# Designs tried in a protein design run: designed miniproteins, single chains, continued (4). Part 42

Each design is a single chain, and the fold is of that chain. pLDDT is the mean over its residues in the fold that is shown.

## One batch from the design tools (miniprotein)

Design m13435
Fold by ESMFold2-Fast:
Structure m13435 (fold): chain A 58 residues (1-58)
Amino acid sequence: DVEALQAFGRAVEAGDFDAAKEAAKGIKDESSKRVLARYLRERYPDNPEAQEVADYLE
């Protein structure tokens, strides 16, 4: 899942949450999904696109 995690991180850093959602589809580790969903909810609480990605990861 390293490539998916790297793609996800780059997309989030660029503000491209559509690309982040696509990268999230490659993340198979449930622990990583929970950590990333929490990260998005804490760092981007007022961003609806980020919340959609967090909902997808959960």
Scores: mean pLDDT 81

Design m13436
Fold by ESMFold2-Fast:
Structure m13436 (fold): chain A 75 residues (1-75)
Amino acid sequence: MEEKVRQAVITFLDGEALIAEKEGDFDTAEKLRRLRREVEENGMSIDELIEKARELGVPEVVIRGLEFIKEVAEK
């Protein structure tokens, strides 16, 4: 994905992981950190990231946030 979009995704996932950790949802926080690592290590597209997030069962608010970043990037 484009570097600007990649940085937006990383920042979003870091923020959501911190919120999950603060709420005591350590499972969700770990899933979000795993997705962040996949974005850093792989040249994956935002579509591949959204599908991987769905497979991991992250909260719907996270999926919607990623979809929003995708829509803004495609305009």
Scores: mean pLDDT 81

Design m13437
Fold by ESMFold2-Fast:
Structure m13437 (fold): chain A 75 residues (1-75)
Amino acid sequence: RAALAALSREEQIRLTLEYIGETARIFASLSPEQQKKALEAIRPLAERAQEALDAGDYVEAALLAREIRETVREV
């Protein structure tokens, strides 16, 4: 997307990893019930994010990582 595509490839990779790290920290702060709900909610997004990473599509990976983070925050 326009804002992410304007970043350098290195910045896109760093942002993706930052979102993943933030998601992990949020997840660790959740109750066991919230963790189960979060895992169920993010599974299709996580699969798409892995496909994007495997393809070297760091714009799509960063976008999906951000969406995963927001999804986990809403649980």
Scores: mean pLDDT 81

Design m13438
Fold by ESMFold2-Fast:
Structure m13438 (fold): chain A 60 residues (1-60)
Amino acid sequence: MEKKILITTSYNAKDAPELEKKGVEEVIVINQGDGLADGSITVGNIKVYFAKDEAEAKKL
């Protein structure tokens, strides 16, 4: 079974409990236009990654 990954252009930590309830294990935030975001953080049981665009997000 494939991990449920949410790809978005914005992330708010307050949404973490709802995302966990939906079975989301990873969130990828796309930084449109700045291209400076890299790395990852963990909020609860959700890993948050930063990507430059959707193509980079799909590689994570």
Scores: mean pLDDT 65

Design m13439
Fold by ESMFold2-Fast:
Structure m13439 (fold): chain A 76 residues (1-76)
Amino acid sequence: MEKTKEIVEKLKSKDPREQARALLEAARLDIPETVEAIKSLADSKSPEVIQALKFIEKYSSNPELQKAAKEALEKA
């Protein structure tokens, strides 16, 4: 899945806006790496990443992603 590889590379970006957008795209596409990316970004204090995590917690159709986002926000 070529689009999945592109999203995973953006999640490694140093730009929190790129990380936030990639995280939202990964969650929408329900890619396997999304849960691990949420956990990795749990320590981020970036407003963009925090907003992306809140969006996933409230609107994701995947309960595992909702749980991971909630746990990440509780650790931040």
Scores: mean pLDDT 77

Design m13440
Fold by ESMFold2-Fast:
Structure m13440 (fold): chain A 88 residues (1-88)
Amino acid sequence: TRNLRLAILLLQQAIDYLRRGDIDQAIYYAQLALSYLQQADLSIPNVQQAIQYVQQAIVYLRRGDIDQAIQYLQQAIDHLRQAIRQLG
């Protein structure tokens, strides 16, 4: 659960950097969130889905598609919140 909560905080920071126009910092924080998610329990479907959403968000960020990236980061956060609720 600690790795999932840390990932959510890092993804929220990535979105905040995007709203401030700092794409490079957003990519950095999204990649850092991925490293914590990859250390989590990958048998949880919501965790695997969150990883895929973050990976797609990074692709959109590298293409300059900020709106799509924010949507994918929000989807990742939603899936991680569901995983935490299921774990208690």
Scores: mean pLDDT 88

Design m13441
Fold by ESMFold2-Fast:
Structure m13441 (fold): chain A 99 residues (1-99)
Amino acid sequence: SPMSLEEQEARREEYIEKAAADFKEFLSLPREELERIYEAAKASDSAWAIFMLPYIAELLGEKKEVIEEARKRKEELLKNSDPRQQLVAELIEEGWKRA
C-alpha cells in the first residue's frame, strides 16, 4: 500500500537514511552488478527507478551526455508529479547528499 504524504513526512529521516544506505551499498557493488541494476532501472517506468537513474549513471562514471539524458527523464517525471511523488525525489536527493 502506498504511504500518504503525511506518513512519508513523519518518517522523513528514516527514508533519507535508507536512501543513503542504498547509495553506500551501490558504491560497494562490483561494477558489473551495478551495470545490471542500471540497465533494469533504464527499462523501468517506476518513479523510484527514474529518480534513481541519474545517480546510478554518475556512480558508473557514464559520459556527461548520458547523465544529462537521465536527469531530463527525471525532470520530466518530476514536473508531472503529485506532492507525494515529489517528496520521494527529495528524499532520494537528500540520501545521495548524505552518502
Scores: mean pLDDT 80

Design m13442
Fold by ESMFold2-Fast:
Structure m13442 (fold): chain A 126 residues (1-126)
Amino acid sequence: AEQKNFRLPIPLSTCREIFPEITDIKSCYLLGFADAPDSPERIELYRTIKRNKNVIAFLATLSEKRAKKLVEEFRKEGIKAEIFDGDVSKFKRGTVYIGVRSTLEKVFPKLKDYLDRNAALVIELE
């Protein structure tokens, strides 16, 4: 069976430019449509976080109401999830940060080029 690769790689230099506050970045990639329930990208995000706690993920969504619902969905899967409030000083490993797309783009302007699909950005740490 052919395995579909849902990971869209981002150059390490670009990832470091988006997240200068995170100094131990090993690799970075996008999962499109990861805010959609039961999407292949959502399932891949669940698997990634469950297998590797040296990961931080940012998940874009359209509204604060949807962001709150997404936090509950990830927590039901046993995954640490928090609303992204714009504080870049306190990222926790093994956590999914869920934010309204406009808030994420405001804090990380270079991320705008990658958020076309309410994507998750996954950062793998050393």
Scores: mean pLDDT 77

Design m13443
Fold by ESMFold2-Fast:
Structure m13443 (fold): chain A 80 residues (1-80)
Amino acid sequence: LPSDQQLLDDLETLARSFAKMGFSLSFIKDLILQIIDDWTQQRIAAQPDKREQILKQGEELKKQALEIVDKIYEEYQKKL
């Protein structure tokens, strides 16, 4: 599984690509949340004894990823 930082970097790259292609903010946010949920479930499956800790990490990653997506879309809207 990628590290938290690697996942965030990959999600930023994905969000920038989709913003350039004209996908909506809501579509990208839903996609990002789904990716983080899948990552969280995979980590829980690998370490079920750490479920609560992994769930908290997943929620923190969602907050950070959504902030990144919002910044990207603000940048693209201002250049239109």
Scores: mean pLDDT 80

Design m13444
Fold by ESMFold2-Fast:
Structure m13444 (fold): chain A 94 residues (1-94)
Amino acid sequence: MMSDEEKLLLFEKYFSKKLSEAYHELKEKYPDLPESELKRALLQALGAVQSELDAVKQKLLDGEISLEEAFEKLDEIVERIKEIAEKLVKEIME
């Protein structure tokens, strides 16, 4: 069985990769938006889902979900981060 340290490392690496991909997708979609505004929107969106992210991480470490299930939940969380960030961007632009 994988150690808790290995699970945490893989969880953090996967989340970091997905968050980076989300940043680049939003930057390409809103090229005229200042980078500082996009980063601010993403940080606010991350704050809104932080408790959910922490809960998924805890379930993984407690052995309640598999690493594959954790990655699926991270994909859902990142999509929500993107949705919240886009709403914030549109509110600034509208």
Scores: mean pLDDT 83

Design m13445
Fold by ESMFold2-Fast:
Structure m13445 (fold): chain A 68 residues (1-68)
Amino acid sequence: KLEELVAETERFSQRLAAEYARLQAEHPDDPAAVRARFTAISRELAKELEKEKGVKVYGATLSDVETL
């Protein structure tokens, strides 16, 4: 059960990383736009994961990314 949650969290983190890389490629000269779009996408993905699994998402957060 915990192993399944870890695997789901890893999949979620991989999806976030892929979305971030895509946004960086689309907006190489506009880090503010990348940050804003990533924040919106990550928020929606986190809500979907929490709703689907009935658990809170821990680990990589929008705040951690935003402070970079």
Scores: mean pLDDT 66

Design m13446
Fold by ESMFold2-Fast:
Structure m13446 (fold): chain A 95 residues (1-95)
Amino acid sequence: AKEEAKEYVKEFLGKVAKMPEELQEEFIEKIENRENVLSEEIREHIELIEKKLLEENTEEAKKEAAELHGAMLILAGIVSKEEVEEQLKKVEEKL
């Protein structure tokens, strides 16, 4: 699960967010180590990615934004899979 979440986040940051590879690895390490995972800088970056995905105005893009956020939180060890599923339901209610 954690390794799968790591691969998913890396692929998303590269393909969707168009983040440079060096920054992708640094971002994932900060999340994984829970070091500054809730820092203003990391939070703002996650919000920027979600905003870009939501600007596509598709249900699929909104779902992908929510899945990315959930994967990052699982990778950081902050939330369980169950907590992510509950958070995704709240996002779906707003769609």
Scores: mean pLDDT 59

Design m13447
Fold by ESMFold2-Fast:
Structure m13447 (fold): chain A 63 residues (1-63)
Amino acid sequence: KAARKAQGIEEIRTGVPESMRAMVRSIEALEKKNGKYDKKEIERLLEIIEKDAKRLEEAIEKE
């Protein structure tokens, strides 16, 4: 692990956008597969979305 002086701010700036992008991509993937996906795939995508949403909320409140 490499520590940087502005790591905290950079992590929020980079991490939060990445979490948002990952969440949006998961939602888009779920919608794109409508009618052609199994229950296991749906559950997996929902779990990822929930995890990313939680990270985003924590990062925002971290301030």
Scores: mean pLDDT 59

Design m13448
Fold by ESMFold2-Fast:
Formats: C-alpha cells, structure tokens, sequence
Structure m13448 (fold): chain A 95 residues (1-95)
C-alpha cells in the first residue's frame, strides 16, 4: 500500500471519529465503528462497495443503540458512507 493510500485511509478514519464525536457517540462505540471502517478500507477494491455498505448499516445500528434519533442516525451513516466513497474514488485514481 502506497504512502498516499495510507494517508487517505488515516484521514478518513480521523474524519469519521470527529464526525461521530460531534453526534455525541460514546468513545467506545466510535472505536467499534473505526475498526469496521479500517477493515473496509483495507479490503480489496473489488469488495469496497459491499464493505462500505456494511459499515454504513453498522454505523446506523450503533447510532440508534447509542440513543440517536433515527433521522440523525441515518444522516451520520450517510455522511460516513460518503467519506468512504470519496476515499475509494481517490484510491482508484492513484492506481
């Protein structure tokens, strides 16, 4: 994995942590989300779409479990998915 790819992945993880904290997600739950995000971003490019969708569903369920209203949980999951799709596009452009 290139240095550029590593930087894109770490920035995406940092953006996800920042976003989840802004929504008031507990740090323990944020680290569960980050683990899923890291697993997805380290998957082969052919698996990215499936893994990104899986992460978005996980974020939605964890946000609901943490007491977020359904609308806010949906928006958070959508924003996380958008971050991951942007990273996927940038990684594909580097290859």
Amino acid sequence: MSEEEKKLIEKAIEDVRFLARQYGIPDEVIEEIVKKVREALNAPLSEFDKKIDEVARFVFEKALEAGLPETEAFILAFQVRSILLEVKKKIEELR
Scores: mean pLDDT 84

Design m13449
Fold by ESMFold2-Fast:
Structure m13449 (fold): chain A 78 residues (1-78)
Amino acid sequence: MEEVEKAYQALKEGNLEEARKHVERAIDKANELEKQGKYKEAADIYGEAARVARQIGDTELADELDKKYKEALEKYLK
């Protein structure tokens, strides 16, 4: 997913603000995928975005994304 890849690239460059912007765009993409019923694809993006948020030190955002990841997985599996 392009936005997650850009977030990781920004992290490698030490640009935490840019990494956060790409995480926010990844969340928007995952929300649209959920609306389309693409729960596995949405879950994968939420999980990767949570990992980036944790590396940025945004624990609150990472916890919110981990919750969205679990909720999307539950919808996919059930």
Scores: mean pLDDT 84

Design m13450
Fold by ESMFold2-Fast:
Formats: C-alpha cells, sequence, structure tokens
Structure m13450 (fold): chain A 65 residues (1-65)
C-alpha cells in the first residue's frame, strides 16, 4: 500500500509499504523514533494511531492517494 510519512521540520515522503510491516520498522527505516509494540503494523496504526507514540522528531503516517 502507498502511505505518506510526515515528520517534524517539514519531512514528507510517499512510500510503498506492506500493510503488515511493523510500524517501528517503517519509522526506523526513515530515521524516526517511535514507541510501539513490535506487532503493531502500519494497517493497525492507520486504524488507531494511539497504538504508537512518536519521538521528538515526530512521526505520522497517512494513506497516499
Amino acid sequence: MKVVIKGANGFEKVVEVDPDTPVIELARKYGFEVEAPEDVTVEDYLKDPSLAKPGRNGFEIYPAP
């Protein structure tokens, strides 16, 4: 699936990701810190963003068009 990753200081990137990818792995791949259980997936996060806590540099995922 395509998602938009947004962070602090204007960072924005569209990426293709497997919906079953752990959200912490996606965040780490793009240099972000996030606190979440290892089994919380990108799809889980999109349904309930409270499942992950962003670090000081922020981290948000949105569905891409």
Scores: mean pLDDT 80

Design m13451
Fold by ESMFold2-Fast:
Structure m13451 (fold): chain A 66 residues (1-66)
Amino acid sequence: SRASELAARGIGLILRAIGLLIQHGIENGKSLAEGTKLESADEETRAEAEELIERGRALLDEAAAL
C-alpha cells in the first residue's frame, strides 16, 4: 500500500541520517588525531542529518494519516 511505501521511505531516510552521524563520528576521531579542524564539516553533516530526519518524519506522518 501507499502507506507502507511512505513508511519504508521515511524509515530509510532516518537510518541514512543515523549512518551519516556514526560515520562522521569515526572520521572526526581520525581527523582530530591528525590535527585537522572539522568544525565546518560537523555543522554540514549535522544539518544534512537533521534534514533527512525531518523528511523521514514527514513521510511517516503522511503514512500514518492514510
Scores: mean pLDDT 74

Design m13452
Fold by ESMFold2-Fast:
Structure m13452 (fold): chain A 78 residues (1-78)
Amino acid sequence: GAASEEDRKELEELVEKYGKLLDNPKLQPSVPPLKRLFELAVKIGNDELKEKTRQALLRLGVPEEELEEIEQKVLAEL
């Protein structure tokens, strides 16, 4: 189904907490909240945020293949 109001609120809270960290390659935020932010960006259809979180996760050592699997799984559940 479409993204819920709870999904959008969670996205906003994660963007406020972690959004500035996405633009700084010297900062190493925790991987789990960034994976969740990536999932929500895919689900909501925010392509800019999706690409920013993908790039940050790749810098943190998450494989591109794993991110592609997450994206495909989210899209299949829509």
Scores: mean pLDDT 78

Design m13453
Fold by ESMFold2-Fast:
Structure m13453 (fold): chain A 81 residues (1-81)
Amino acid sequence: LEEKLKEARRELERAREELERARRELEEAREEYERTKSREAVQRLVGAELRLIGAETHVELLERKIEELEKELKEKEEEEK
């Protein structure tokens, strides 16, 4: 259980890095759209927004998984003393 918690926390750290990358991609896509107003810029903007949503969802799921694992660990520790 503790090993699963450590692995989940490590995955969360990587997911947060991906989230920051997605935020930067969205910012760059928005700047390109404002500059060019091109159809290609719209496609990149939409893609960047979808990537950001995916990254935010992944972080949220991992945070919930960690919360569940921490609860299980605490309950198990209470049984073991």
Scores: mean pLDDT 80

Design m13454
Fold by ESMFold2-Fast:
Structure m13454 (fold): chain A 65 residues (1-65)
Amino acid sequence: SAAAEAALNALRFGSLAEIQRVLGLSEDERRDLVENPERAVELLRAKLRALGVADEDIERALAGL
């Protein structure tokens, strides 16, 4: 889907602001991306799955971070 492609592109090539916008993150969730890497990985996995991203694409994107 267009939403899944946008999310994957934001994680690979985008800024924190782009990631927040595309994934619909709150300010607290965006803070966790920088300050709490373990919580960030769980959050990103959940958001990507909600957008319909395949599990294999989620793991590939997260490995690139």
Scores: mean pLDDT 80

Design m13455
Fold by ESMFold2-Fast:
Structure m13455 (fold): chain A 65 residues (1-65)
Amino acid sequence: SHMEEAQKIIEETKRYLESLGLPDLAELAEKSLTRMATVEKASIEELRKYAELFKKNADNIAAIR
């Protein structure tokens, strides 16, 4: 269940960033969040926090264009 929840957060974050036309940032977010979930064993709360940070940065980048 924990890994399934982590995978959903990672995939949703990736899809959101891709939808904003930021594929390189989407790939970076996927790799970073996957490492946090698997290697660093981050909690779901921590993954959500960092996913939101990626999305906030993406929104700021998209707004400048």
Scores: mean pLDDT 84

Design m13456
Fold by ESMFold2-Fast:
Structure m13456 (fold): chain A 85 residues (1-85)
Amino acid sequence: MLSEEEQRAFAERVAALIEDFLAGRISKEEFIERLREVFDEMVEKDPSLKPYFEKLIEFLRSLSEEELREVARALLASLREWLAE
């Protein structure tokens, strides 16, 4: 089980990665690859997360770049709201 401190650290890493993608600093392919690396680290600490993250990565990979940008903006807003608590 991830601690609240670990969850916050991972959320900050994911948020930074989304910001880099939305700013055009990294490609869709690089974004998905780096996001998978973060998720793999989370799965090592909580293996129950594996099926959810596998489905999420597959879903994100199936999106067009424009659709991914829309999903990424929504996810970033949700992460920032949670981190502000």
Scores: mean pLDDT 83

Design m13457
Fold by ESMFold2-Fast:
Structure m13457 (fold): chain A 75 residues (1-75)
Amino acid sequence: SLLEEIERLARRVIELDPSLAGLAEKLVELARTSSDETRRQIGRALSKAEELVRAGDHEAARKLLENVVAALEAQ
């Protein structure tokens, strides 16, 4: 399921950078009550954050996740 994929992506981001745990967990929480379109957006954001952390760009990963959380909470 898309939600299970999001939970797996969030766990990988946290394993790579534990400082992102709060943001990743918040995105999983938001995904549980969101539409499939929003879940796909969250999944893409977590995948991109994983790529950024693996490339050593922890700041860009944090900013990406912060921006997505802020956008979803502003709805």
Scores: mean pLDDT 89

Design m13458
Fold by ESMFold2-Fast:
Structure m13458 (fold): chain A 80 residues (1-80)
Amino acid sequence: KIKVPDAKEVARAVGRALRQMADTGKDVVSTLSPNAKAVLRYLNSHPGETLSYSEIAKALGVSQSTVRRAVRELEELGLL
């Protein structure tokens, strides 16, 4: 069952997690493939909840399969 934490406590916890993820992203971004770097850069420039692989593929001039592989690489590194 869902515990109802204080909204301020939730905001602080989320803020800390996002900061840690941002620091990790900066450290590991140089180890990413060029396609994964391009996808990560695009997502950071266009943050969204419903961004489709076809939209990313069209914007970057790559195939949807390339975007899927890049997304998996980002997920494996904890960047997505």
Scores: mean pLDDT 64

Design m13459
Fold by ESMFold2-Fast:
Structure m13459 (fold): chain A 83 residues (1-83)
Amino acid sequence: SNSLVEEFIQYAKKGKLKEAAETLIKLAQNDCCLLYKHYDELSTPFMGFQLFATETKEKQRLLSRTLIQVAELCQGKDASCKH
């Protein structure tokens, strides 16, 4: 849902990466297409994923583990999503 995307961005901007990661997992469980639609946005230099990428190695590991879980939950669904 759009509310989960907004929650993720809000947590990421506040540096609450643990809560942001948890929200990403919930989004993947509920709507993989919406997550993929926002993936390019979130990976741009001014979005939440950059906060993870420029943060400590510990937080980068949290991002990596979260993306692996998301990929497992949404495996094979990206190709069927139109954005």
Scores: mean pLDDT 65

Design m13460
Fold by ESMFold2-Fast:
Structure m13460 (fold): chain A 110 residues (1-110)
Amino acid sequence: SLEELQKKYEEAYKKIKELLTEIGELYDEIVNSKDPQKAKELHKKIVEKLKEIAKILKEIGWDEEAKEVEELAEEWEKTDPMNLEELNELMLKLQEILRKFIEKYDELLK
């Protein structure tokens, strides 16, 4: 039903927004820390949160976007934790993937 679909989207949207906020905070800590060991630990946490976003997207039937986020997590894991230019590009890719989900959620609530 439309009501059941709306509830699933609301729960997924809230959790993805929470994870995106946490990823942003971890990224800011990498930028500000300048400690390679700390950056490596924070980088690993970002990869784990990206995989969690992909899992949530897959659970609600967004298989294509889930695959895009999983591939992004693999790119992130291979990226040097101190390469801020590449990490910024990966953040922009994540935002573009999630933009599609947010637009669809906004349509569903109208």
Scores: mean pLDDT 83

Design m13461
Fold by ESMFold2-Fast:
Structure m13461 (fold): chain A 86 residues (1-86)
Amino acid sequence: AAEVAEIEALTAALLARAEAEGVAEAAATFRELGDLLLAIARGAAPEEIAALAEALAARRGLPSPEAAIESARGIFASVREALAAA
């Protein structure tokens, strides 16, 4: 829970920075990733998670919503490891 909250806060900070710097494409990607991770972390309805995963998959050119969820989880784990190593 605490690690998830830290990763979500980092995602929000990256989103805010991308918006401030005018990098709209990066901001949109971070927003979609953040929304998906937040939905998963809070135990949202499978339907909501599926809709967010479909949007991310379409934007990233991934083959399925499941692939998008796996990619998001992989990024999650990588960020957590980086934070633990710092």
Scores: mean pLDDT 71

Design m13462
Fold by ESMFold2-Fast:
Structure m13462 (fold): chain A 93 residues (1-93)
Amino acid sequence: MDLGLQLYQQGQRYLSQGNYDLAIQYYQRSIDLYRDDPQLLSRLYTNIGGAYLNQGNYDQAISYAQQALSLDPNNRGAQTLLYAAQVRKQSQQ
């Protein structure tokens, strides 16, 4: 039923295919439908950060993970993303 969920799921498909730009675009469209839902916004920010992590943009991945945690401090996906982005940033030299 949820159009925002359908847009989110399409973003997940693009992410799994390595099309990070389309994944971010679909997550952004989903955000427009979930403006007042902090738990879903936290999940969307986590997925945008995950796309940036896969692109090697660790600073953006960290920023989005922190924003996700500010919306939902118990978001385990965002906690994992923050740790992974920090570790990869350190390994970048």
Scores: mean pLDDT 83

Design m13463
Fold by ESMFold2-Fast:
Structure m13463 (fold): chain A 70 residues (1-70)
Amino acid sequence: TTRTLTLVAERPVAKGSRVRLYDERGNLVGTALTDEQGRFTFTGLPPGFYTYEVYDSNGNLVDRGGAGLP
């Protein structure tokens, strides 16, 4: 069964920042954009551990983190 993962960036990020999501094997599994609160959502994910990277409009890495999805 697939799940939805909603996270918020730990550092201040501009709306429309690009997010890349990776599975526990390091495969890119999705991309999203941050909202005005720094939140981003991915749907259709299998259970597992995921890591994310947030990039600004200039392509600079501005935040990263991870979350488990049971």
Scores: mean pLDDT 83

Design m13464
Fold by ESMFold2-Fast:
Structure m13464 (fold): chain A 95 residues (1-95)
Amino acid sequence: ALSREQLEGRLGLFDRDGDGKISIAELQEGLQFMDDTGLDTSAAVLAALINYAIEQGLLTEELRALVRRFDRDGDGTLSPAEAAALRAYLLAQLA
């Protein structure tokens, strides 16, 4: 599991325009960068990153709406299984 400081560091790498928000495109690019560099992109790590970003209000409205579509139980957070589905969707859009 990532510490709060590691979560903040990873999310900072995704916020490429410096607006304090993570867009769908920035999340896609960040996931691809992590895959290319051998960083852990497991469903559990992605779930932790997204859930932290939700708590801190760091998602753009369009990314937040996309996350809600994958939040199948409606609890306002992503499980690892839901995060795996989101990851597969985002990476398929890049192919």
Scores: mean pLDDT 74

Design m13465
Fold by ESMFold2-Fast:
Structure m13465 (fold): chain A 87 residues (1-87)
Amino acid sequence: MLIGPLSEEEREALLEAIKLGNEYIPKELIPWFIALALRAIGESDPEARRLLIEALIKAAELAKQGKSPEEVKEAIEPLVEEAERVA
């Protein structure tokens, strides 16, 4: 198995989330979304990393559904806060 900060499954999930985010995330949220993605890549704690990847996927899905930037951030904030508590 490839050993590193990210597993193969985590890398695939992150790439998929970034791809969806690039397609659906509003321009106003792009810096915020990129910051979350970089944070997930740099996260050494597996549980915090899982929560950050989940946050990225959820943000992209909500944006795809036409949710506003405010609604996207509000829905994701609890996952980001939980990741900070676990790390």
Scores: mean pLDDT 77

Design m13466
Fold by ESMFold2-Fast:
Structure m13466 (fold): chain A 81 residues (1-81)
Amino acid sequence: MAEEKRALGRAYIDGFALGMRLAHEKGLSPEEAAKVAEEIARKMGLPEDQIKAFAEGARDGAQFYRDLLRGIERAEELNKK
């Protein structure tokens, strides 16, 4: 039981890191990052629950990066003369 939950948690964390990188380096949307992550996880032969955790992590990671960029954008607008 604990092992399955640990595996899902690791998949999510790894996906989150990948999603952040894909958004930063390639400008992928959360949905695009999730799809790329799902393809990678399937190629790795992960079970379906771990594939979904990895993809969900990637979506959340990419979204987090987009929210960070929006924060920077708003800060730049506030500094507009």
Scores: mean pLDDT 81

Design m13467
Fold by ESMFold2-Fast:
Structure m13467 (fold): chain A 81 residues (1-81)
Amino acid sequence: KEALIRRAERYLAIGRESAEVGDARSAGQAVALAMEELAKAFPSLKERTDELRKRAIEVKDDVEKQKEVIAEAEELLREAK
């Protein structure tokens, strides 16, 4: 469980860094991976993690929308801990 949370944190950090340098696609992929790990750690959050994962993929190369998705994912992770 703790290892899954640490993986989610690391993926979100990578996503944040990618978005800050304008790489929206890498940011979206990192968020999707973070949400997958968070869903494994907290199955009760599956619907919320699936929604954020889908949005990260759908917003494609829109950096500002990816930053919004990352912020929501970071908040969800904080709430879960």
Scores: mean pLDDT 81

Design m13468
Fold by ESMFold2-Fast:
Structure m13468 (fold): chain A 78 residues (1-78)
Amino acid sequence: SMMEERKEAFEEAKKAFEEGKETLSDEELREILREAAQEVRDSLPREPTTEEEIEEANARGAKILAEKLKKALKEKKE
């Protein structure tokens, strides 16, 4: 179940990123990626040091990225 939830998060992020590439500029995509990375860092008490911590951080990053991309896509449709 835990692995399935992580897999779904990555698939969701991939779909949002593909739609983002079609709708957003490269610069807008880079900014969203930077913001997602910053939110991941802010959500963690410290830099991940183990493989398990890195995997958790990557899963959180995928979820945050998908949410930010969906928001940007919604705003772009104005």
Scores: mean pLDDT 76

Design m13469
Fold by ESMFold2-Fast:
Structure m13469 (fold): chain A 90 residues (1-90)
Amino acid sequence: LRELAEEAIETLREKLEERGIPEEDIELVIDTVRSLLDQELASGKATRESLAAAVRSALDLVAEYLEKQGRLEDARIVREIGEEIVAWIL
């Protein structure tokens, strides 16, 4: 599960870079996802489903932050990539 979490983070970074998301925002996304994944792994009860839920929650938080800043296109890209990563984990 730890290896799956690290691979998900690496894939997420690559997809965000490919879609032209600024590096500052990529770091915000990665830090948020890593924080929630680390919390889930530390529980000792992590599953593929719980890791997927943690990724979705983290990306929803970042997308809402971007939407509040009027960055609707960047928020849309973050949500789309999030669904791809969630599908890949499950």
Scores: mean pLDDT 82

